# Designs tried in a protein design run: designed miniproteins, single chains, continued (3). Part 20

Each design is a single chain, and the fold is of that chain. pLDDT is the mean over its residues in the fold that is shown.

## One batch from the design tools (miniprotein)

Design m8672
Fold by ESMFold2-Fast:
Structure m8672 (fold): chain A 98 residues (1-98)
Amino acid sequence: MDEARKKKILEDIEEINKQVQQVQRDADRLAELGDTKTAQEVRDLANLAEGSAASARDYVEKGDLDLAETQVKQAKGLVSAAQRLADEGLARAAREQA
């Protein structure tokens, strides 16, 4: 039973890490387009999400699956906020270039 929870948490961490890499690429694109403020806000949220995912992995190693799941939820919220800001910023940049 705990092994199934552990597997799910580790799968969620890997998915979060992939999403973090994506929003970091979007932040780099925003900076190239001159939206350095939104790029920095996206990077800050992505860094916090990566930190929460790392904490979740540490809690899994310590056997604290409840705290690991809490950190996964925090990381998911942070990466979702980063993606929303990146998407909004890229949409604004596209309109200004049209």
Scores: mean pLDDT 88

Design m8673
Fold by ESMFold2-Fast:
Structure m8673 (fold): chain A 81 residues (1-81)
Amino acid sequence: SVEEIIEEMRKYLEEIIEALLNGEDITPLVEEAKSKLDPETAKQFLSMVRMLEHAIKEGESREKILALMETLLEDVRKKLL
């Protein structure tokens, strides 16, 4: 279902955000997420990861990063419906 896809993406994005904030390599998390998503959904996921990585690099707060994640997930939900 769309809800299951969104929840799986949220799980990986939350783990990626924590890894990025801790200065850890996100490559294993990104590759695991890609393996579980279809190619089109994986492209949207990678786009979200890049936007979140950019916001963290620009020094946005954790609160702003999490709000951005939820906005991006809602945009993907609308595209999958």
Scores: mean pLDDT 86

Design m8674
Fold by ESMFold2-Fast:
Structure m8674 (fold): chain A 103 residues (1-103)
Amino acid sequence: SVEELYEKLQELVKELEEKYKEEGVEFSVERIPGSDVISFSARVDGVTLLHALISILPDGRIEAYVFIYGDPNSPIVHVFESEEELLEYLKEQAEKAVERYKK
């Protein structure tokens, strides 16, 4: 459900904020009013490192429209078979964006 996914993304925010605390990366997750869309973002010093608009499709798959700092193919639409695949993807892309920003 949207609520269960939102809770998992809130846990991910806490995990990533602790991991990237020294770099000063701010993570946030919110539900877009009037929709079932979840917004996930990572920012540092006013720069957007990652921004994902996340929806659950009628078949239970998850669609994310994702901006990634320093990725020339961004924004990209990605479809995930599970919540776990989405969470791992967001962790990986956050790590890559932070590393690109540090250079």
Scores: mean pLDDT 86

Design m8675
Fold by ESMFold2-Fast:
Parts: structure tokens; sequence; C-alpha cells
Structure m8675 (fold): chain A 93 residues (1-93)
């Protein structure tokens, strides 16, 4: 469960970076590794998140980051801790 949620968050972050910045040359390699880890339900959730306005996408990512923290046995994360965790997940690729 944890690995699947981490992969979902990483996919969304990579695709958001690629879309907004148009500078992520390695995005396709990252997606090729992560997309096969996602279930059909996760792929649908990914589509829904990416279709949301930016503000709503960020809110959903915070929600998922807190779910990851809970699965890791950590307390609810602050905004700064969420940003750090998301950056760490992206760096692990």
Amino acid sequence: ELERLEALVEVVLVERRREILKRYEEADKVLEKLLPLLSEEDLKLREEILAMPEEEQIRKLIELANEIALLRGLPALSEAEVEEMLAELLKSL
C-alpha cells in the first residue's frame, strides 16, 4: 500500500513539473518505472488529480502525503514537512 501511494504521488509530481516547466527531460523514464506500479483505481485518481485546478491538486497532494505519513507511523505533517517529503520522494527517482 505505501509503495503504491508513494508511486502515485511521484507520478503526479513528475507530470505537474513536466506540464508547468516543460523542462523535465527525464520525465518519461521516471513515468516508465512508476506507472506499472499503479492499480487501475490509482490511474483513475491520477487522471482526476491532474484535471483539478492547481490549488485543488496541491490540497490533494497534501492529503495523500498525510496518508503516506500515517502508513509510515508518523504524526500528521505540517505544510513544510509535506514539501520536504514530496521533494524526498521525487529525489528517490
Scores: mean pLDDT 70

Design m8676
Fold by ESMFold2-Fast:
Structure m8676 (fold): chain A 93 residues (1-93)
Amino acid sequence: MEEEKKIREEVKKIYLYMLEKLAKITGDEELYKKGKELIENEEPGVGEVLEELAEKAEESELLEIVKELIEYLLKYGNEKSKELAKEELELLK
């Protein structure tokens, strides 16, 4: 039931989380606004915005964002996101 809607909501949640974290560390308000509008309107191109922001961040900052995202998904994600986050933690071990 409504699996497609749940997947879209979860993807939006993940994109917003990454966008906010990357925008905060880079200080790029223009890319933040662009990414936010794309996410809110369900438009393509969010991945390109996130990639451009990630290129401006240090590798250590990106690793912290990935760890924080895994913790966020474990605490607030749906059951499938929690399973994926657990698998990612085991792979990073």
Scores: mean pLDDT 74

Design m8677
Fold by ESMFold2-Fast:
Structure m8677 (fold): chain A 80 residues (1-80)
Amino acid sequence: SLEELKKEAIDFFNDIKKQIEELRKKYPEVQELADEAIKLINEGIDKIKSAKTPEELRKIFEETYKKIQEIMDKIVEKML
């Protein structure tokens, strides 16, 4: 069902958010990038909640995930 897919997507992004929040606490140098990622995750979750079709949900998920991956790459680069 669409509601079940939304729940799975939201749970997935909340798990990523938790990991980013832990990195933010441990590494001061990545706090700004972590805050940007958390903001994008929250915006993505809001869009997922408003999705009306599985196709719309998939598009929002893919777009959100891509943006998060781009910021995560920058976080990894800053930490190394």
Scores: mean pLDDT 89

Design m8678
Fold by ESMFold2-Fast:
Structure m8678 (fold): chain A 68 residues (1-68)
Amino acid sequence: SVEEIVERAKEEMRRVIEEMKDAPEEELLKALEQVAYETFLELSAENDEETVLAAMEELGKFTRELLA
């Protein structure tokens, strides 16, 4: 489901931040962008545009809050 895909992406982003806490910011951001891109592709395969955009906005908000 969309919810399961988004929750998996959030968990992966938490892992990336924990594993890369001492890495350069550039590398951390690239890793987070890769998770977001793979999530976008997975959602886009089976879901309509409105559903994908809503899910990606939720993931984007989560990432912004996590990095603040």
Scores: mean pLDDT 84

Design m8679
Fold by ESMFold2-Fast:
Structure m8679 (fold): chain A 95 residues (1-95)
Amino acid sequence: SVIDQLIEKGEYKLAADMAERLGDFYESQGRYSLAAYAYNLAAKAYLKAGDYEKAVEMAERGIEMARKAEEQGDPRAPELLKESEELLKEAKEKL
């Protein structure tokens, strides 16, 4: 994907901004597991960029989306939630 190519090139902040936009799109469509995945990807990219405040924000949005996916019975939700929570912890430890 374009986001993966940006990460490979070290364009972490741009990759994070694009992943956040993708998360916003999936959230608007009610596709909460995909939104959680995208926000987790954004959090990872912001961590690599050294933008720890944005990494916290994206990880928190990932938690919110994963919880909504869990409420819908999505079997992917527990793994996404765990990843979001781990990313949140890592980002907060960097602040």
Scores: mean pLDDT 91

Design m8680
Fold by ESMFold2-Fast:
Structure m8680 (fold): chain A 72 residues (1-72)
Amino acid sequence: NPEAQKLVKQAQQAYADGNYLEAGKLYIQAAEALPKDDPRRPELYIKAAGAYGKAGNNQEAAKAGKKADELS
């Protein structure tokens, strides 16, 4: 899980810097770095959807939100 933790930290920093598109991508990468059964995966997809939404990337936001819903 060290890789996922690193990616979450990078995503949080990108989000704080207003780099919402980068934050969305990093949250997706963090979710995918976790085991498939990890209960944290849905929340990371939700965060990615929020970041993509802020960036105006509505298609990517919808995909991330759907992924979170499928894992809930």
Scores: mean pLDDT 86

Design m8681
Fold by ESMFold2-Fast:
Structure m8681 (fold): chain A 92 residues (1-92)
Amino acid sequence: SRAEEAERLARETLGRLLALLEAGDVDGAVEVALEFAERLLALGLTPEEVLARVSAVFAEALARLPPERLPLAREVTFRVHDELHDRVEAAA
């Protein structure tokens, strides 16, 4: 059920992330992505597994966004990765 729960969370997060990115809500998109990461950690995934799953969700979102939204989506991706790297280093 851990794998099924992680897949469910990824699908829910992708939908929320796409809606926020389409609306231009950078702060909301960052919060949703960080919430996803925290929920994956609570399921017992390692920081490395969490980073990989967050990166996969962003890759899927980038593939589905129109070109005009890519700069904003890259800004969100950068902020989330920066924050997650800080959290991974603090957890080590």
Scores: mean pLDDT 82

Design m8682
Fold by ESMFold2-Fast:
Structure m8682 (fold): chain A 71 residues (1-71)
Amino acid sequence: MREEAEELKRRAEELLEEAQKQDNKEAIELANQAIRFAELGLDFLEKGDERGAKVNLEFAKELIEEAEKLL
């Protein structure tokens, strides 16, 4: 789970860079939100809340998929 969360955060950060290069404001916002949810997922994992982590990482994944559709 932690490795998956770190990969998800990395993927969201790479999408943010791509969105910024294209000046795609919608994709930038979605990528930023995905980073925040991935960071929340990592924070919940650090606190031992695996359920909270899973929910936040699922939101991050959905936001990544939406951002990818715009790029």
Scores: mean pLDDT 85

Design m8683
Fold by ESMFold2-Fast:
Structure m8683 (fold): chain A 65 residues (1-65)
Amino acid sequence: AAHVPKEEAEKYGKLANEYGDQGDAVGAAEAARKGGGSATPGKGGDEANTAAALNGVDALESLYA
């Protein structure tokens, strides 16, 4: 994704973390990819989840690298 706004990264990073926690790597990667091109609104979820979402996106980037 050429442009990944922080709020989109947080939202899809949260989903990616949840998929990863369930052992669904393909679902996690899919969620991270969509965060880079989605038109979804700017609500990043709960405070407890936003940090995990950001870490999830970073972890997925490392997996592909």
Scores: mean pLDDT 53

Design m8684
Fold by ESMFold2-Fast:
Structure m8684 (fold): chain A 67 residues (1-67)
Amino acid sequence: SALDLYEEFMSNPSKAEELFKQLKELSDEEKKELARHYNLPLETLNALIDSNGDTKVGLQKYLELNE
């Protein structure tokens, strides 16, 4: 879920910065696979990546659109 991905980033703030940088460099196919691994829609993953540095706002906004 998106929460699982978010918790992974929050548990390791220093590594979260590096992870978001790496995630931005992934291909669309690789992002799809990562989204499937965390059991979340690709659009949710893209919203989290695009909000790099402000992931809480991005995640909150996306959740509001899907509830």
Scores: mean pLDDT 64

Design m8685
Fold by ESMFold2-Fast:
Structure m8685 (fold): chain A 104 residues (1-104)
Amino acid sequence: EGEEVLRRVRIGDYEGGIKLAEELIKHLQAALDALESGDVETAREHLQKAREVARGLKEGDELIALIDGALSATPEQGIVLTRQAIEKAEELKKKYEAERDEAR
């Protein structure tokens, strides 16, 4: 049956989404740490990298909007928006993990 092949493809798609979400969270966390330390240049580099990773996610549009907001905001507002982006990325990772586990 083609069902096993489709199941393995879906698991691979979810695992790919998990890895992209992990990379996104890593860059967002680095950006948050840089913003909190006053290193705006390092924060901008990590936010731009996070934006490119988010473009690879099916549900990335809201994350891209939060990241674009953080890039254009004051440092104080950028901290708030970056934290919101981290929470959204972690929610998305959890969703992909649950869908992967259901497909198994």
Scores: mean pLDDT 81

Design m8686
Fold by ESMFold2-Fast:
Structure m8686 (fold): chain A 77 residues (1-77)
Amino acid sequence: MSGALQLLLSKAKNEGERHFRLGSYYLLEGRLEEAIEHLRKALALYEKEGKPENAPLIALARTLIATLLAELGKSEE
């Protein structure tokens, strides 16, 4: 892993945050399929935790996944 990715993961407090950080990293690298995979995992973990404070992160993950899926659909045409 790159030093930046390693640092981001070392600061994650739980697996949901870790996957959200991975998704953000892949998004910045233009790796949309990997970004979607990790954002979906983060979303599932945040929903499983059932914490009210996760609601903004769940909303953001859903929006990002929808946007990235639309972008991939345009690229496949």
Scores: mean pLDDT 75

Design m8687
Fold by ESMFold2-Fast:
Structure m8687 (fold): chain A 91 residues (1-91)
Amino acid sequence: SAKELAEAAKEAGKKAKEAGEKGDNEKAAEEARNAAIFAGGAAAGDPENPEAREGAKYAAEAAKYAAEKAKGRYGKGAEAAAEGAEKAAKG
């Protein structure tokens, strides 16, 4: 469901942020991508659902944080993921 995908997006975003704080640049980028994918899925499944939009917003903020912590190509990957999740949050 859109709600389950939104919760998965939040969890992936949290993991991305935690990986970024630990300096695990690869995991931070990977989990940021997962957050964006789940956020996009939630928005596609129920575009008018406030819970899906909130999940996407959280995922975007977490992915942006991961991008700021990650270096080089991993930072660029997390930044692209953050943009995707932000687009999903805006509808």
Scores: mean pLDDT 74

Design m8688
Fold by ESMFold2-Fast:
Structure m8688 (fold): chain A 100 residues (1-100)
Amino acid sequence: MIEEIEELLKKLEEKREEVERLRPASAAGDREATMREIEALFEALKYRNELFEKARELAEEKGKEYLEEFEKLLEELRNGADLDEIIERIKELVKKIKEE
């Protein structure tokens, strides 16, 4: 399970970097860059959703304190927290569980 979360974190980071790389060309009206950015955004959303699902499952298995910490991160995201900051804090939570 931890290995699956680490792989999803890597895939999400790669797709987010791809979106940022493509954005200037897409904004300038490059059609190929626009299509690639849209595809990368959909894949990033997919990996984000899978990451959140697996992280919740791991937190539930490890106990109430970890689940409460994870739910707090989701509330911060809903309140407009930066997704990159939330992803980094999920990495820290997973590392904390792994060091247990």
Scores: mean pLDDT 80

Design m8689
Fold by ESMFold2-Fast:
Structure m8689 (fold): chain A 92 residues (1-92)
Amino acid sequence: SEELKEEIKESVRSIRDLFNKHVAHQLSEEQREFVNSVLDKMLENPDDLSSLSEKERILLLSMLGEHNALKLGLISEQEYVDLFLETIKSLS
């Protein structure tokens, strides 16, 4: 499943780009660190969720689901930003 690992990493890199562009400036330092920690762990080991806390796993699944919905045109960029912010605030 090397292809699946690379697809996950590509999704995570895309999420990081969107996070840095649209979301990060609206967050505290602690909230930014929380998101970056999850993204860094997934870039290191995309098929291993054992290193993630329960809150980190919830954030990851939400980020991946929302990003996929954005890619499929099911949600707008603004709705993506709003959902991402809501998820981070609910977990922090």
Scores: mean pLDDT 87

Design m8690
Fold by ESMFold2-Fast:
Structure m8690 (fold): chain A 97 residues (1-97)
Amino acid sequence: SFDALVARIEELIARVEALIDRLEARTDDPADRARLAAIRAQLADIRARVAAIRARLDANPADKAVQRQAALELTALALEVIGLEEDVRLMEERLAA
């Protein structure tokens, strides 16, 4: 289900944002804060791209080619969020050392 996949991506984004909030509370390093801000901007871009894919699906509900392309794009966006979560967790580990 596209709705379930979109909901999963939103859950992943919220999880990464919560990790960023925790790290921002624990660091005064300008470079680390700039990196966290950059990741927040990437998450906002991913949200905008998910919304655009959703709008395209809603406009073309019976189009199998649009559905196949949307599935590929949403899967790629989910993997991108997972990669950003890994980046934030690696930063958390570095700051704890």
Scores: mean pLDDT 90

Design m8691
Fold by ESMFold2-Fast:
Structure m8691 (fold): chain A 100 residues (1-100)
Amino acid sequence: SEAEKILKEMIKEIKKLLEEMKENNEDREKVIEIFHKIREVLGETLEKLEEIDEEKALEFGKKVKPIFDELLEKVNNNEKITDEDIEKIIEKLEKVLKEI
């Protein structure tokens, strides 16, 4: 489906940004900058989904919010982003893709 294509592209981009965040763990300003880019990708994905299916867009927003709230908590607490954190986030996003 078109929604599946949009979500797969989003997951690929988010994974790249999370890897960049991991590589820049010691640079607080860079971590915050990358987090804002992740938020932009999520917003663009939501807008694209709304154009196709408003109900799927609503479910997407509802399901991804807790995933990125957890990431925001780690960023705010100045916790290092690990490979395990990235794997867990991507796994959760892939579950959202299967449920939508």
Scores: mean pLDDT 87

Design m8692
Fold by ESMFold2-Fast:
Structure m8692 (fold): chain A 91 residues (1-91)
Amino acid sequence: MVEREVERSYDYEKNIAYGSATLTNEEGETLTVTVTIDVKTKRVLDPVTSVTQEELEKFGPDLVTELALEAVLAAQEAREELLKEIEKKNK
């Protein structure tokens, strides 16, 4: 059975939000996609995916696409949380 884990975090000092999604297959092999967003500009700072051809063949393009979407959503949620903290500290 394939397992998925989604995590989010933010760095207040750098004004960056992170979302990561990890896929683990039955053999214990993992694929992680991480998205970094600039909180103030909402701009993606790094390439959303750096998936190799071998990883695409191993995990399949559909699962990789779903994983990337989950990472983007997690990064967006982390950004919203950090924006609320910035607003509270400036009041």
Scores: mean pLDDT 73

Design m8693
Fold by ESMFold2-Fast:
Structure m8693 (fold): chain A 81 residues (1-81)
Amino acid sequence: AAASPATVPVRTIYAEFESIDDMIAAVQELNKYEEKGVSYTIEGKRLKITLVGMSEADVEEVIAELKKYASKVEEEPTELL
């Protein structure tokens, strides 16, 4: 199928945790979505999570899992036209 433009959506989520243990629990849940385009960077008790080419349903599921462990979850606004 001719799809154009072939733009891959990229979303960035910042998750803050009260403890390192909560962050590790969140990381373990995120590993279930790694094959779907989730990656992350660990900085102390904070995760920077990058979601590449994921469906909206998968993105919402990842955010819901993060909210189970994170004290604060903030999504960077992505401008989609």
Scores: mean pLDDT 74

Design m8694
Fold by ESMFold2-Fast:
Structure m8694 (fold): chain A 79 residues (1-79)
Amino acid sequence: MLTKEELYERVRESVREILRYADELEKMGATDMAEELRKTAEELLRKAEENKDDVEKLGEIAREGGEKVVEAQDLVESL
């Protein structure tokens, strides 16, 4: 099982990937979609920070982050 520190880092990695896809969407002219992804990234990071000492919650947030990365990739590929 991952430590709370490793789970937090996984959330940060997911946030970085979501922001990268947001930048790609913005370059494609999908500014509104890019803004929504940036908000999603901010919310994930906020939740992780609020739950940094709760390994179970961090595990849930890390899983959500992974799902959001897949959704962001699909969104970019759909355009």
Scores: mean pLDDT 85

Design m8695
Fold by ESMFold2-Fast:
Structure m8695 (fold): chain A 91 residues (1-91)
Amino acid sequence: MESVKKFLEEIAEIADLPKDIKDMTKKQLEEFIEKLKEIDPSVAKAFESGIKLAEEGKYDIAVGIFRIFISVKGLDYVKEVLEKAWKKVTS
């Protein structure tokens, strides 16, 4: 839980998302991932992999791999996908 919140906080900083993303309930996190899958399955898979690694306490690896994913896909694109999914969960 603690390392998952730290991962979400770091992703929010990288993608300039609302800080409240780190405070998602388990249900909201599951809904967020489902919305990501609908928008772009590759972003969803990268995000889920990051969450799983963070749950295992591998926070630094989780952030590192997700940063590499962002460098391949483009920060602006990944940011837009994450923002769109967040808006669908919070609306």
Scores: mean pLDDT 81

Design m8696
Fold by ESMFold2-Fast:
Structure m8696 (fold): chain A 78 residues (1-78)
Amino acid sequence: SLAEISRIAGEIARLLMEAGVPKEEAIQYAKRVATALLNGNKEEALKIVEDAAEKFGLSEETRQRLLELVERGYELAK
C-alpha cells in the first residue's frame, strides 16, 4: 500500500540522517527508493541504497538495515 511504502521511505530517510547523511540528500534517496518500489523495480531500489552506502561511507550495519527495508517495501508494493 502507499501508506506502507511511505512509512518505509520515512524509515530509510531517518536511518540515513542518523548515519550522518545531510537531510536533503537523505530525503532524495528515500524518495528514489520509494519510486523504484512503487514501480516494482527492486533491483533499482537496491542499487540506490548501495550507491548511498558507498557515497556516504555507511557502516555495514546501516547498509544491511537499509537493504532489509527495501526487501520489506518490495513485498508490500505487490
Scores: mean pLDDT 87

Design m8697
Fold by ESMFold2-Fast:
Structure m8697 (fold): chain A 83 residues (1-83)
Amino acid sequence: VELDTSGSLEEMVERLREIMREGAATGFGSAVFRNLSPEQIERLKRAAQETADETGADVDIAEKDGRLTIAVQKGSAARLAAV
């Protein structure tokens, strides 16, 4: 089956981590992945949450039609106080 799978899952995880670290430092970052399997989506979601936890960044994850959008922003004090 023809799928847009150029690049390894490991490469996608590394790119995501770089974008999230940049977003945590600069105040904004985003990554979009397409034509993902459910397994790839789960792996990337996990990597995003782990990186957000490590950096204290706020992360927004959206999944639609095999497309995964991950946006990261610098964490807010109000959000940290609400937990």
Scores: mean pLDDT 69

Design m8698
Fold by ESMFold2-Fast:
Structure m8698 (fold): chain A 65 residues (1-65)
Amino acid sequence: SAADIVRGLLNNGRLGTQLALADPELVKKLAEAVRAGDWETAEAYAAKLAEVDPELAAKAAAAGK
């Protein structure tokens, strides 16, 4: 799920760094939404990641479980 992707990126610094190298703006927006407690926006950015890079999104979702 999009929520699992968000949790995986937050809890796995290595995976978060990998994504930041690929799309630094998306990671910044996702991190800001989470810090603001705006889970709806954070999940929307996670959903965009799943469309653009489904493999990385799947790895993040697995790490978020």
Scores: mean pLDDT 73

Design m8699
Fold by ESMFold2-Fast:
Structure m8699 (fold): chain A 91 residues (1-91)
Amino acid sequence: APASEEELKHQEEVKRELADELLKKGYISEEEAEKLKELSPDALAAAIAEMRYRIEGDEAARRGAEELAKSVPKEEIETAKRIIEKLLEKL
């Protein structure tokens, strides 16, 4: 089922809070924080799933990434991947 309006609102609030916290800690730039806030939850989910497949070999994550990539612009997924890779370097 598609995410409820309540779930989407919660995801947007969590995303905004996370972007602001990462910016405050100096893990990402102001430009990257703004891009993160603008990214759809599906673009972030696709990027995370693709990274999980590449790092952990998670076949379920690969399938999830492929399905999301059909409906999400490639440029948004690539932007999300760059931000996630930068964060992984700081952890």
Scores: mean pLDDT 74

Design m8700
Fold by ESMFold2-Fast:
Structure m8700 (fold): chain A 89 residues (1-89)
Amino acid sequence: VDEIKALVRELAATLERLVPDLKIEVEIEGNKITITLTKKGEKPITIEVTIDGESFKVEIKGASEEEALEFDREIAERAKAALLAEAAA
């Protein structure tokens, strides 16, 4: 569990570095991981992941299903562009 927490923090720091307009905050409390994504000009989206031994529960707050889907699409496109730029350097 602690290894997963370290990986999530490292991944968040890397993504924030690769996508300048994206701010990622990670809060870890026991078996609950709270990830807050803030994109420039958008409302913050909070993703809560609860680890319960054999299962994961994922809850998205702060956005409608349509807004969450659009936000995810834009983040994926920006991450892809950042990775391509890094590969070219």
Scores: mean pLDDT 63

Design m8701
Fold by ESMFold2-Fast:
Structure m8701 (fold): chain A 82 residues (1-82)
Amino acid sequence: DLDDLTDLFRQSARDLGVDISDQSAYGITQSYRPVIQQTLDDMRRNPDRAQDIIDQRGDDIRRRGDPNTGRMLRLVLQGLFN
């Protein structure tokens, strides 16, 4: 579960041109796992609004963290939902 999520995070970072270590990817994944899980539940309840939910969550994370982290999480959420 967590390993698969970390792999998706690493792939998303690579797609954005950001290479991160396994340790960094794992740490970020652990920190945001509850947010990711809650967001996926919200998306499953509202599939027609899935993209809006992703955008809102990504924007919130960008404002409170690093813009790259928000962008990476957006890609992870898209990958997990599909």
Scores: mean pLDDT 77

Design m8702
Fold by ESMFold2-Fast:
Structure m8702 (fold): chain A 96 residues (1-96)
Amino acid sequence: MSPVELFEEGERLLEEALETGDPALLAESLRLYAEALELDPNFTAALNALRRLLGLSREDLGFSSKVVLSPKLKALVDALPEAFRAEMRELVERHL
């Protein structure tokens, strides 16, 4: 698949994870975003999705511009194995 196709599939799985509450679908979504970045390190949309979901977004923005996950999405992220979250964070940091 192209980076765009991987990203689009990741977006679909993220939507399904939110609808079903299944953290395994969120894990697959994150893997697809990561694969898109491996194919195209400049794929800003995939990088931004990973940064947001893993809590690596900019926190120095004022006036309530801090991006936070919805409670449902945060619960799904928190349900992921810590080792998997650490692996995904390390991958994102290589592209920052």
Scores: mean pLDDT 75

Design m8703
Fold by ESMFold2-Fast:
Structure m8703 (fold): chain A 95 residues (1-95)
Amino acid sequence: VDIRDLSVEEVIEKIRNAKSSLEALNIFNEYLGSKKVSQAEYNDPASRRRLARELAALANTFAGLNVSVEEVLEALRDVDKLKELLVKIIKGIES
């Protein structure tokens, strides 16, 4: 099933049940229609900083959040923090 055919609640549940930070991020990216991130990109510090800037900009512009790039970088290193951030962004966009 295409993620874009799922309800918001089903997308959030998929993110919560993701087995890794990369899986959670790629579920989120598919929901947005964005490109999937590879494991190599996720593990590269320069690419991770770029991802953090992009995610912070999206969160602050479209989800009504006020997160720093440093907070997003920390979330990218912690699966539970990343899942909570991604869920907050989806809820902010859908509100």
Scores: mean pLDDT 85

Design m8704
Fold by ESMFold2-Fast:
Structure m8704 (fold): chain A 61 residues (1-61)
Amino acid sequence: MSAEQKAQQFIDDVIKNKIKLSEEEIREKITEILSEDASLSPQEKEVYAGIAVQELLELQK
């Protein structure tokens, strides 16, 4: 499984299981997972983390 697929799986699992996470926890986990892929720039990792934070925090309101 690619790092991007692992990150998406994490997001899907959080949504399906209604796990409540802080912005900091979401950013940390997504960035950590995506860091397994050396081809992803820090900029790309930050964009993915930001999108994940926005989506998951909106669902937790």
Scores: mean pLDDT 77

Design m8705
Fold by ESMFold2-Fast:
Structure m8705 (fold): chain A 70 residues (1-70)
Amino acid sequence: GLTEEEKEELTRLFQEIARKHGATEADLERLRRLVREERGDQAGALLASLGASKEEMDALGRKIRELLAK
């Protein structure tokens, strides 16, 4: 499972992309919940539904792999 620090950093990364695509506060709270529940697939799907590009999603995936490799 993810640590609390990893969950907070992942939430920040997902929310940064979401804000660029006009996410509401409700969207940001849903992302936080999905990350805390370790449902990264659903969090990614929400970002895609908001209009996140493949390039943004690929960059996010790289950052997640770097974070979890510690």
Scores: mean pLDDT 83

